# Designed miniproteins, single chains, continued (4), part 13

Each design is a single chain, and the fold is of that chain. pLDDT is the mean over its residues in the fold that is shown.

## One batch from the design tools (miniprotein)

Design m12419
Fold by ESMFold2-Fast:
Structure m12419 (fold): chain A 68 residues (1-68)
Amino acid sequence: LDAIGKAIIKYASPETAKAAIEALVAHRETMTPEELAQVAIDVVRQYSTPEEAEKAEKAIREALEKEL
């Protein structure tokens, strides 16, 4: 989860990163890492430009693969 959060902070705007991290924290005890990654991607897509969302989505997926 640390790697996913770090990827969001690195590639998303501060506002998008805050929204995505808050969603992850709210669901971290009830969702799998794969489900949490999908929630983060969905939030990034909602609040970011397509270019930012693409970079963040790739980084989030790479972080998930490292945690598996």
Scores: mean pLDDT 75

Design m12420
Fold by ESMFold2-Fast:
Structure m12420 (fold): chain A 91 residues (1-91)
Amino acid sequence: SAEEERRRRLEELERGLRELLEMFREEAERGGSEEERRALAAGAAMALAALEEAGLDAEAFRAEVLALATPELRALLEAELARLAELKAAA
């Protein structure tokens, strides 16, 4: 059913968001490689885009991610978000 399909997609999105937040916490605690930080920033930016597309609270997730991010990861995330905004404006 449409309700089951919507519920399944929301559950998958919620799981992905929880996993990303946990990965940001782990990076803040243990550190990571530059490649790992770039992947986390890209993943968070994609998750924010998915939230906006779904009409969900992207700003709440963004605030939570930024609160957990190290300065380096925050800079990478801001750069990735700026890149996505430019691509959206150019389309």
Scores: mean pLDDT 80

Design m12421
Fold by ESMFold2-Fast:
Structure m12421 (fold): chain A 60 residues (1-60)
Amino acid sequence: MVEEKLRERAEVIVETAKKLIEIGIEISEELGFESSPPPSAEEQEKMIEEVFERLKEELE
């Protein structure tokens, strides 16, 4: 069984998704997307939750 490794992988993926979101925000700001403000911390957390839920579904 790989419960501990699955938890570790989920954490890594969530962390990676978090970084990707932050990088995306930074790139958007650099490109001058004035009409699209970056997502708030709450929105970022929800996005991370969705990634985690998808991981859980893949394991089912």
Scores: mean pLDDT 64

Design m12422
Fold by ESMFold2-Fast:
Structure m12422 (fold): chain A 56 residues (1-56)
Amino acid sequence: MDEIERLRGQLSPDVADAVYDQVSDTTLSQRLSPDQARQLMLDKLRDAVKQQQQDS
């Protein structure tokens, strides 16, 4: 299974949507390659999961 799908499944829908919006905006504004966009998505999802576990 895709790592992005696994991480997304660990987040609340609102948090996941916020991450997707941020990554989409950054990809468009900075004109990221598909590889850069994927890495950014993974990094942001991992950070969001970690933050959700700490802060609730």
Scores: mean pLDDT 79

Design m12423
Fold by ESMFold2-Fast:
Structure m12423 (fold): chain A 85 residues (1-85)
Amino acid sequence: MEEELRRRIEEALEKHERIVKALKELHEKMKKNKSSTHPEAQAVADELKPLKEEINRWAEESEEVREALEERARRLEEEIEKEKK
């Protein structure tokens, strides 16, 4: 049971890392669009400016969730190790 629980926690952490990576990649794409010289692209970039801040906040929140999951996994590993003793 403990081994299955550890594996599930590891999978959850991997999924969170993938989500954070996807959000960071989206943020980078929006950052590149700001340098566009096309008038229509500039208007879109201006409209995306507030969304860029929101995406950055989501990425930061996702990192906090990842850290919380890592701390929880570490805590569970320590508890399981104590039970073995």
Scores: mean pLDDT 61

Design m12424
Fold by ESMFold2-Fast:
Order: sequence, then C-alpha cells, then structure tokens
Structure m12424 (fold): chain A 99 residues (1-99)
Amino acid sequence: MKIRLEYRDADGKVVARVDLYYNEKKNIAVIIDLRVDPEYRGSGIGRRLLEEAVEQAKKLGAKKIYVAVDENDEETIRLAKELGVEPISVREALKLIKE
C-alpha cells in the first residue's frame, strides 16, 4: 500500500510531500521522499508532515516504522529519533518497499 501526504499553502500549491509505504504481511511502514520547498524549510512543515506520516503508519497497524534519510540530513535524523522511528538509508528503504 502506498499513500502520499501533501502540504499546501494558502494558494493551493503543494509545498511539501512525503510517501508512506505499508507492508501488511510484515506490519512494516517505510516513510520516504520527504520533500519541502526551499522557501518553506525551517518553518516546521517538514516536521508536521513527518509526524502525520508516522501517525498514519500507526493507524494502519505498523509494528515497525522506518524513515529514509540522506546521511547529511541531520534534521530529519533528529526528528525520526524524537518520534521513535528508525532512520535508514534510502537504499535500505527501497529494498524494504520492493519486498
């Protein structure tokens, strides 16, 4: 199962998005491709969208939640740890999605 979460500004423009993959057989969720428009970085939109994706994964019954992070994305790594979800590499996340 794949779910895309989007955040829109007052004009209806998508300014942030993230993909959530849920594997019902393993009860595992993978959060990947968190993107925030440069003008909206540091506004808390990325945090809000990640929090919403984690909450959605929990509602789907995920027993384990992973978030795909770039090794230089220290902010997303910190947010993942604060939310109690496991940061993994994009390569590892793609392997989990394909199974």
Scores: mean pLDDT 81

Design m12425
Fold by ESMFold2-Fast:
Structure m12425 (fold): chain A 114 residues (1-114)
Amino acid sequence: SLAMSSGYGPSKDAALQAEFEAQVAAAEAQGLKAHVGETAAGRRITVTARPDGVLTVRIEFPDGTRIEGVFEDGVLRITEYDANGNVIAEEEVAVATAGDAVEAVFKRAGLPAG
């Protein structure tokens, strides 16, 4: 291993990647299944599934706005937030599966539904 004596810290992108990896690792350590991804349009997607079947989908936009969906017992609750973290919209939708819940949140965010 080469010892780098550099006064340069990790790049902003590398620090954000490390933060997402730490969040996924923390969720998995609690027995959660977690998936994290970023789209070419800069939208960041986090999907977390609990062992009890509760699913959470979070989509963050480059402008700082976000959409969160929580699916439990056949009901998806979607909450939209502005860039300051204020709730701007809430909706409840009856969906049959966790997959349908992910598709509904992705559709609301303007993402393709896998």
Scores: mean pLDDT 68

Design m12426
Fold by ESMFold2-Fast:
Structure m12426 (fold): chain A 67 residues (1-67)
Amino acid sequence: GEVLSDATITAEDGRVGKGTAYLIDDKTALVSSDALDGNVGGRVLEKKGNTVVVELDDGKRATVTGG
């Protein structure tokens, strides 16, 4: 797994916050941020450099940008 600590988390509704993304494998992530109201599991849709797009378990998307 890979950990993106102190990442910028952008929720689909436009909320932005700091958080942590744990990339369990190339398809599975756990994202933690106040922008998501806590911890949310999801699927990795795309990874490009330090940016990861995740489809959260509630069906919404979030963008994770590492430092």
Scores: mean pLDDT 82

Design m12427
Fold by ESMFold2-Fast:
Structure m12427 (fold): chain A 76 residues (1-76)
Amino acid sequence: SALEELARLFDTLSEAEREEVLERVRPYAEEADAQVREILAQHDPTDPEAQEKIREIQEEFARHAIAVAEEVRRAR
């Protein structure tokens, strides 16, 4: 999964590089959080449809974070 790929990338980064990634992905994280909150406002958290939509949002965020992490790593 993209989340597992992101975790592996983070293990290869220094503390300073991880901080840079987190700062650069903050707008994407805020957008993902807002989308999750909207879904939870309209659905029960145990609803399988809501759970799948939340998973899709998390995977999309992870893909953005991977791209940023790869850029930071290449800039060494």
Scores: mean pLDDT 83

Design m12428
Fold by ESMFold2-Fast:
Structure m12428 (fold): chain A 96 residues (1-96)
Amino acid sequence: SKIEMLDQQNKQFTDVMNEEKHKLTPVQYTALSIQMSGAFFNAELAIKSKNPERQKELAEQALQDLQNVISFAEENNLKKLKDFVTKLTQELKKLL
């Protein structure tokens, strides 16, 4: 299901954050975790929504949150996080 794919991606995100943790301050780690949790939450709500306008708004919010994380990862040389979130963005566009 689309939800099972999203759950799998969330697990992979946790693994990526663990690998990149040594390059992040505690504040940056917390901020990224909150931002990504928000993106996953909005993506799940978009998948579950039966209202096309609401689905679009939630999808756009999730994709914007992911784009912000990509920009942060690029600025801070977090290659594994950038590669992961770039791939996640492509996969979410297919689900939404």
Scores: mean pLDDT 86

Design m12429
Fold by ESMFold2-Fast:
Structure m12429 (fold): chain A 70 residues (1-70)
Amino acid sequence: SKEELLEHFRRLLESLKKDVPEVSEEADKIWEETVRRTETLSPEETLQLLTEGLQRILELAREKREQLAK
């Protein structure tokens, strides 16, 4: 179900935020925007969009780690 997908991805997001707390605020904004976009979508379309959103957040975390490296 869509609800189960949202819970699953939210748990993955929380895990990522613990590993890279520097991206928490930006990750939350991307996540909130992504979830809002899924409101009118099917479960299959929701899975695709949530996967893309998480991949974008993972890329942001990588960029932020690189930026903070001295």
Scores: mean pLDDT 80

Design m12430
Fold by ESMFold2-Fast:
Structure m12430 (fold): chain A 84 residues (1-84)
Amino acid sequence: SVTEELIKIAKKMLDKGASRQEILSLLSSTMEYKLSGLPESKERRNELVKKLKDKGLLNDEDVKKIESASPEDLREVMRELSRS
């Protein structure tokens, strides 16, 4: 499932040294952008993506999977990360 693939990406990022907060910020800003389309949400998301890619924590295929996810999938992943 898309949710399972996103959880695997999140775990991979954690293993590489990403914080839970960085991952949650990425997912929440992506969800905000998908729901609102606001420039501020897009800028926040793009800045986080660039930062995570520059650190080697996220690659282009990971970004595509996150972008293709529905807001419901993103919300479910954020819920799972918040429980852990």
Scores: mean pLDDT 83

Design m12431
Fold by ESMFold2-Fast:
Structure m12431 (fold): chain A 57 residues (1-57)
Amino acid sequence: THDDLVREIDDLVGRILDLRDQSTRYKSLGDTVKSKKYDDEATRLSDRLSDLAGERG
């Protein structure tokens, strides 16, 4: 349903924002490896979010 899609999108957005925050935190600590790991994961979820939002539009 539309409501199920909206909930999935909201969940993904929240997770992406958390991952980006963690990436920024690790980058500020000089941990570029962990920063990149979280950034890459955020990018993967962002791509999934885009596909999900576009797929059911």
Scores: mean pLDDT 81

Design m12432
Fold by ESMFold2-Fast:
Structure m12432 (fold): chain A 55 residues (1-55)
Amino acid sequence: MPSLEEIEQELLRVYTDALAAGASDEEVLARLREKAAEAERLTGQPITIRLLPRM
């Protein structure tokens, strides 16, 4: 099972990949939610998506 740190690293990778692909904020959030849902299925624990500070 991946650790919380590994999950955070994967979420960061998904975030940076989405931005590099020119994805909208909505698409970025959708990809992050899919990855978090996958991690939740593997760990059985709720995963909180940590985004960069929002204004």
Scores: mean pLDDT 69

Design m12433
Fold by ESMFold2-Fast:
Structure m12433 (fold): chain A 75 residues (1-75)
Amino acid sequence: MKATLYLLVPKEKVKELEELAKRLEKEHPGIKSVEVKAEEIGDLALVTLELELSDEELAEKVEEQGKKNRALLES
């Protein structure tokens, strides 16, 4: 199953998130793949994490976090 997370971070943090995503993909059997996309918005970057998950509970938690993060962009 696919889950998407949106994170708004300082541009300098994008590299750390890309490295973390690669580690999660390798280390966690519940995560089949992680795709990271970053778009610069001024001094910030919108990072989109697209996850392929084999664990239904993890997918549900990721979706909840994604909705919460999106609310910060809409507020």
Scores: mean pLDDT 72

Design m12434
Fold by ESMFold2-Fast:
Structure m12434 (fold): chain A 67 residues (1-67)
Amino acid sequence: MSDEEAFKKGEEDGYNLVKELAEKGKSIDEIMDEAGRRAAEWGAQGASQAYLDGFVKGATKAIKEIE
C-alpha cells in the first residue's frame, strides 16, 4: 500500500469510527478517548505514519460534523 493509499484508508476508517460511535450515543469525550486509544494500539502494532495521519484527519472531520 502506498502512503497515499494508507492515508486515504486511514481517513475513511477514522471518519467511519467516529460516526459509528456517535450513532451509538457516545459523547465527544468518549469518542476522542476511543479513537486515540485505537490509534496508539495500531501505531504500536506497526501501522504506517501515513495511515495514522489519515485516521486523525478523518476522525477530526467527523467530530467537527457532530459538534
Scores: mean pLDDT 82

Design m12435
Fold by ESMFold2-Fast:
Structure m12435 (fold): chain A 98 residues (1-98)
Amino acid sequence: SANTAAAKSYTALALILAAEKKYDDAIAAAKNAIALQPSGATAAAAYNNLGSAYLNLEKYEDAIAAYTKALALFKAIGNSLAAAIAAANLATAKANLA
């Protein structure tokens, strides 16, 4: 669908912006992806990107919330490797908050 294609584009944009250390713009792009596609693999990746951007901004509670949603979505679609990575990212965010 057009929404699926747009959500994938926003997810890719979030990664590019994060690589450029434009974390606020990366957060906006990831949120746009989630708004267009709130479930499935694209949403899972967008939540993981959202968590990473928040982690880099030291917004640990927001990173925990985003990674928790990414983990749940990766588990729901049966992507065990992506779920394990999201769980490790979640543990890192929690450790920084402690």
Scores: mean pLDDT 90

Design m12436
Fold by ESMFold2-Fast:
Structure m12436 (fold): chain A 120 residues (1-120)
Amino acid sequence: SHMERLIEELVETVRRLAELMKKGQEDPENKEVEKELRETMIELYELLIELLEKGSDEDIRRAAEALRALAEENADDPEVAAFLNQLAETLEYFLELSEEERKELIEKLRAYREKAKKLV
């Protein structure tokens, strides 16, 4: 299904982002890692926006569960684990929102995506 592939792509993008975060910790002056982090964050925002706009509540819950599992895999890196848990919490929070509040959160993600694009 399209949503199953989108969730898989989201998890792979987040996994790549976690590895880039670890590389950035080891070499903070690496401009190539910094660039790849920004580009991968833009990809993440685009996938999150599509999931939240087109996904069912079950699709969003499954994505949150996958991000929680990925946070457990990265428990040895507190910064990465915290980032992954914050993403999962954002998806869980979205499920509790009214239709109007959901639209506001999606618009906030679009603003973050545009800000990230200006830094690449």
Scores: mean pLDDT 88

Design m12437
Fold by ESMFold2-Fast:
Structure m12437 (fold): chain A 61 residues (1-61)
Amino acid sequence: SEEEKEIERRLKAAETVFRSLNVPDDVIQETLEKLREALEAKDYEKAHQIFLETVKEVLEK
């Protein structure tokens, strides 16, 4: 479905960003799993917050 393709695209984009920021692999996998759950639940606000929290945590370190 188009929704599944959008989820896959967003997860790949998030992974690319996290890798570019040197996020540890374990954290990337955990975060992607949480993002997938939020996106599958159509909780886009939660997905956005998870992504931003991970990025901010890395940038603030």
Scores: mean pLDDT 82

Design m12438
Fold by ESMFold2-Fast:
Structure m12438 (fold): chain A 87 residues (1-87)
Amino acid sequence: SDATLAQLQAEIDALYKETKEKIKNAETIQELVNLYIAANLRLIGLLLDAKYVYKLSDAQLAQLQAKIDQYRADLKKLVDEKIKELE
């Protein structure tokens, strides 16, 4: 449903915002690696729930996939930049 799509989008947005702030404040490379892995697992989990639990349409799944792919790419850039800062 559109309401379910909106809820999942809000959850993805909140996760991205929280993870971005934690990456900014991370003090070790191990913390950065753990944050990135945890965020990716949760994003993948949300997409799997959208497909198999909530049975979203192909169009709705494509919209979520695009958002998740963008946030995953952005988080990787932030992690890579922060690793260079901590080296």
Scores: mean pLDDT 89

Design m12439
Fold by ESMFold2-Fast:
Structure m12439 (fold): chain A 85 residues (1-85)
Amino acid sequence: HMAEQMEQKVKEEAYERSMKAIEDFITTLKNSKTPMPEEVKKKIEELREKTKSILTAPSVEEALELEKEVIKEVEEMLKELAEGV
């Protein structure tokens, strides 16, 4: 019971952190007045799907790996946006 409860909590927290990173990125794009190309919209959609997979991951380790992947993708996109200024 306790172990399963801790696993679910870790997955939920990983999901929340990943979603927040995506939302922060979208907010940054809106604030920069940069038009969002279709390619970027597609990447955001793909990241949202990966984020959903965190909740159904077979293990905590895999859930954390998915979170790390999503956050890295968002950080790379943010870095590109900032350097474009």
Scores: mean pLDDT 78

Design m12440
Fold by ESMFold2-Fast:
Structure m12440 (fold): chain A 92 residues (1-92)
Amino acid sequence: MEAEKAREYAELAERYAKEGDGGKAGRYAALGGGYASRAPKGNKEAAEAASRAAEAGTRGAKVSKNGLEASLATGGAISAIGGALQVGGSGK
């Protein structure tokens, strides 16, 4: 299921953010958001995974050693936020 993949990538993003790898945290945050956006509207697991991925991407940006890593982590967080909005139903 897409929700399971979103959760798996969110967990990877959290792990890399904790390790101080902002670039990888951003990459996996974007993947988590992407898979969450493919889940049916209102899927709670996908929405939670996308939110976790967005948080991990944001944390990755804070621990990034250079502007490129911070940019990648921020981009991943934004993509994950978009995924959460698409699956969570903030269509207003």
Scores: mean pLDDT 77

Design m12441
Fold by ESMFold2-Fast:
Structure m12441 (fold): chain A 69 residues (1-69)
Amino acid sequence: KGLEQIDKAIEAVKKGDSESAIKHLEEAKKAAPQVEISLNSAIEAIKKGDYEKAILSLEGARNALLLLQ
């Protein structure tokens, strides 16, 4: 579920839908607390309109979760 919510957040960011992106990331934080710091960084980047940094943070969180399985 954590990976699913991160993937949905990435899609929302690419579409410019910051509201949906933040909603999915709040759900991802509950499902995958081990990457919460990276998810919080992505939320802050989205709030600042820095979508490039948001995507980089989310890809990092995805890769970390894949390594943890």
Scores: mean pLDDT 82

Design m12442
Fold by ESMFold2-Fast:
Structure m12442 (fold): chain A 85 residues (1-85)
Amino acid sequence: SLNDYLLESFLSTDFKPLIEKLSVEEFKTVMEAFFAYLKELKVPKEYVDKMVEKLKKQILESKLSEEKKKELINVLEEIYKKYFP
């Protein structure tokens, strides 16, 4: 299915280089666009939950400061709840 393809592609992608390059504002913009796109495609919440777990893990594994990691996780969770309450 499209949902299985999207999830597997997402889970196999290393986003750390992108996460490490983006400012907080750029990360927020990218996350807003990404979650809006998933909602438009009607991706089930269960698939989105797995994508969010992966992104959190990659933020924690990144080379960013602990302060920036917390800020990105807060942004991610806020946007996630906005689109998938």
Scores: mean pLDDT 89

Design m12443
Fold by ESMFold2-Fast:
Structure m12443 (fold): chain A 89 residues (1-89)
Amino acid sequence: SFEDELQQILNGVVDLLRENRDLPPDEQIELVKEFVAKNASPEVQEELFKRLDEVREKYKANPSMSTLQIIDLIVAALQEALIRVLVEK
């Protein structure tokens, strides 16, 4: 299901970010976008790319954000997408 796919992508992204914590914020966002592009269906890609672009916009507005702050924003954005699917059906 769309929900199961989103959950699997979220789990994969968390593992990916854990392994790549040494990368700068911009590269963290690009790494996650590449992972989503390779592993998600077009429908999930569209939703998650929108959310990741919102994270990129927040980073552009506040470029002093740390890598950990960007990781938190990425995870929060993907969790928000999952919550909306579960609540809105």
Scores: mean pLDDT 80

Design m12444
Fold by ESMFold2-Fast:
Order: structure tokens, then C-alpha cells, then sequence
Structure m12444 (fold): chain A 75 residues (1-75)
């Protein structure tokens, strides 16, 4: 595996963990935790884009959109 492949895998795992935590926070109505997690996911998305991990970036964009939609339902 190249460094790019390893970095992409790490970003994908981190994004997946944040997505799971954010979905649970939405179920609990924890708006502050969801906002914090979305902010971190956006930071990791920007890093994935800079490193050229297009598949990781595309999945993160979809996950963030789904979380933002869930957050709107709590407002």
C-alpha cells in the first residue's frame, strides 16, 4: 500500500466513526454534538479532497448532507 492508500483508509475510518456518532447524537437530540462532529467531518472532507481521495470525499459529502438534514429536523 502507498502512503496515499493508507491515508485514505485512515480518513475513511475516521469519517465513518464520526458519522455513526453523529447519527446517535441526532437520535438523542444532542444538537451541539452533531454540530461539532459535522465540523470535524468537513475538515476531514477538505483533507480528502486535497489528497485526491475522491471516493472518500464523495462518501463524506453524502454523509454530511444526511446529517445536516437530520439536524434541521431537530430545529
Amino acid sequence: ATDEELDGGVLAVRLAVLNVFSKRAIEKGDIDSVKEDIKEMQRLLEEARRLGHTDVAAQAEEDIKNLEEGLKKLE
Scores: mean pLDDT 81

Design m12445
Fold by ESMFold2-Fast:
Structure m12445 (fold): chain A 92 residues (1-92)
Amino acid sequence: SLAELRALLRDVLVGIIAWAEEHGLEDVRAAARALLAALEAGASPEETLARLDELIALLRERAAAETDPEVRAALESQVAVLELLREALRAA
């Protein structure tokens, strides 16, 4: 259901926020927190997808610039998970 997908996205965002804080990625942390706040405020599907697109684009940009292969792999994994959630939310 849409509610289950939103709950799953929330859990993923909490993980991304914590990971970004540990790695000093303040832009990623800020974007993920903004999306989480929008979800908590009951944002529309359109607003949720727009903010999710912004976070995905930022994570891709960070992955492309990342020199640490473990950090790059983590960023690429986060992109993959969020893209799957984006498609599921769009289909719901």
Scores: mean pLDDT 89

Design m12446
Fold by ESMFold2-Fast:
Structure m12446 (fold): chain A 79 residues (1-79)
Amino acid sequence: AAEAAEQAALDAGYEKVLAMLEKLKKESSKEMQEKVERLKELLEEAVALLRAGKEIPEEIKKEMEKLVEELRKYVDEKL
């Protein structure tokens, strides 16, 4: 029950984030595209770990947070 609900929420969130990243990739520079691809890889690993009932390692969380911040700064600077 709870586990199934968490998995469904995770899947819905993952699909939404992937759609945003694909849109961003189409409208972005080569450097931004590389950062988007790296974030997608980390997100895929994180989702796979959560689906297996495992916690996301702190190292993956920190790298994802860093990439999100770098992408946000890049978008803000390229307005």
Scores: mean pLDDT 72

Design m12447
Fold by ESMFold2-Fast:
Structure m12447 (fold): chain A 71 residues (1-71)
Amino acid sequence: DARTRRLQRLILSVMATQAPGETLSPRELYELFRKAFPEEEVSYAEFVRQLNALVEAGRLRREDGRYERVE
């Protein structure tokens, strides 16, 4: 789905601005995402689903409910 792939790319672009080893809650990531892309209308539930999809794809790591970029 092109919409899903686009949302995942935007999420990864936000994660790319974080320091290596920085872990963020889904709420913190959602707020950073909205700040970076204020024109994007994405629900928190949809956002969290895409975070978890990126974890399954090996593009993000999740530990104790917090998310980190993978290098």
Scores: mean pLDDT 85

Design m12448
Fold by ESMFold2-Fast:
Structure m12448 (fold): chain A 71 residues (1-71)
Amino acid sequence: HHHFTPEQLERRRKRIAELRSQLTPEEQALFDKWEAEIRKVVEDESERLSVLLTAAEAIKFHPEAVRAELA
């Protein structure tokens, strides 16, 4: 488990928002769906933000791999 300071959590949220803004509308919808699912499963905020950052990066840089995983 990773624990961040409030300032580190804010930087992670900003990075996630920046990555999301660079996605296509279809990729943003996929990210939003994953965010909703992760919020139900991952209780720890630091861990949740780490998972969401990884997901945003995967969608942006490896969209075909993400599509294959969901199929």
Scores: mean pLDDT 74

Design m12449
Fold by ESMFold2-Fast:
Structure m12449 (fold): chain A 82 residues (1-82)
Amino acid sequence: EDKEIVKKALEEVIEILKEAGADEAFIEILKDVLERLDEIKDKNTLIELLENIKETVEKILDEENAQKAIKILDEAIKKIKS
C-alpha cells in the first residue's frame, strides 16, 4: 500500500516534469526509482526518497510547477506516516 502511494506520486511528478520541459536525465532517474521501488524495504527510506525528490524539484522547476509537485509529494508523505 505504501509503495502504491509512492508509485502514484512519482508518476504524477514525472508528468509535471515532462510538461515543464525538465532535464530528461532527472526524469530517467525517477523512472529507475519506480522500477526499483520493490527493493526498498523500509517506510522511512520511502519518506526520505520523497523528501529528496521534493528538494530537487524545488531547485529545478519554476514556482508554479514546483508547488504542484511539492503538494503531491507532501500528500504522499502524510499518507505513509499515517
Scores: mean pLDDT 82

Design m12450
Fold by ESMFold2-Fast:
Structure m12450 (fold): chain A 92 residues (1-92)
Amino acid sequence: AAEEERRKQRMKEFVEKVKELIKKYGSIDQAAEELAREEARQLGTDRVSERTVRYYKALAYLVEGKWEEAEKNTSPRDLEAAKRDIEAAKEV
């Protein structure tokens, strides 16, 4: 229960951040690359894996409702999991 609430809150914050970055940069791809770079910094490195960038691109496209672009950047399993997490965040 407590862990699910934390996950929903983090996803809500993530969705809001994606929308703000898309507005700031005018590009879903650039917003996703910025998110991946911030994640790398939190892990103490400037290196971002291509897989991590692709995953954040898929999440950013999902937030904007662009399903075809999201599918190009992640597996169907990850896509469905991300969709469930984003929908759950809207309930908080």
Scores: mean pLDDT 72

Design m12451
Fold by ESMFold2-Fast:
Structure m12451 (fold): chain A 94 residues (1-94)
Amino acid sequence: SMEEVLKQFQELVSETGKKLRELLENKASIEEILKVIEEFYKKAKELYPELSEEIDKNLKKIKELLEQGKVEEALKEFENMVVRIHIKLSEEAA
């Protein structure tokens, strides 16, 4: 059901947020940050395949920003996409 998909997405967001906070506090590499974001998007596409093209476009932009050392901008793009997916799932679950 869409309610179960939304719950699984919320759990994924919580776990990913915890991992990203720990990586940032420990000054982890760009490669480690990117790996966590890629794993999140892979799971998000499995939960909501209809957003796959938008997720892939956003991931490409994040990779380009990270390659330029623009970590803060990359994380903002990621956070905006997380919010967008959450809104879409919440609308379909209602």
Scores: mean pLDDT 86

Design m12452
Fold by ESMFold2-Fast:
Structure m12452 (fold): chain A 68 residues (1-68)
Amino acid sequence: MAEEKAKKLEEEARKKMAEYAKKGDVSGLYTAAAEAANEMLKFDPESIERSQEIVEEGKKKAAEVAAA
């Protein structure tokens, strides 16, 4: 189901964001969050809230990495 695909994409996005955060790659972190959000919306337009949560989580982690 589309909802199941959206959840899978969310998990993969968080894994990639954590990886980039550990590397200190702020640009990669932003890119991973944006790509995941776009992919979620392609498969399930109702995943707008989930896509926004991923973007906000990415912004938060990017700010933490930039401050370190």
Scores: mean pLDDT 75

Design m12453
Fold by ESMFold2-Fast:
Order: structure tokens, then sequence, then C-alpha cells
Structure m12453 (fold): chain A 64 residues (1-64)
């Protein structure tokens, strides 16, 4: 699933996220049409230190 893809990308960077949190994030990105900067800031506000490149990859998954 798209949520499992997000979990995998974050795990490869040493970031542990639940599938439910990933699914919630993807739904928010789609419904609010979030930018890469907004996605990065949302994850960082929740303790997930992602960069802009990771945010871009997550956004592509959300919009597919």
Amino acid sequence: SNADRVVTILRQRGIDISRSTAASALNRIRTQNMTNDQIRDWFRSRGYDIDRSMASAIRRIAMS
C-alpha cells in the first residue's frame, strides 16, 4: 500500500513511523493539497526529522 511505501522510505533513513500515522499523513496531503515544505514541517512538528527530498517522495506517493 501507499502507507507501507512511506513506512519503508522513513525506515531506510532510521525514522520509525506507524502504518496508521503514514496513512493519516497521506490522506491529509491529498485532502489539503500540501506542498513539500508543508509536508516536511508537519512531519518535523511530530518528531520525524525528514528533509525536503523525503517530503517530495512522500507527496508523489500521496498523489499517485
Scores: mean pLDDT 88

Design m12454
Fold by ESMFold2-Fast:
Structure m12454 (fold): chain A 70 residues (1-70)
Amino acid sequence: MSEKELLEGTLERLKASKRDEAVEGALNLAKESLKWANEEQKKALEKIIEVLSKSKTLEEAIAGLEELLK
């Protein structure tokens, strides 16, 4: 899976959840995924984890991930 595909997949999950608690769930999933990730996936997941860790709301998490896709 490419960096873009990982970012888009995480965004889709957050948008589907519509709850701030989804940010914590996505963060935990990204951290677990690091255990099985290749080098390209690890770089994408580290960026995702940084954005999600700094986000207090679902809206902030979505905005931060969308900035990474620019």
Scores: mean pLDDT 78

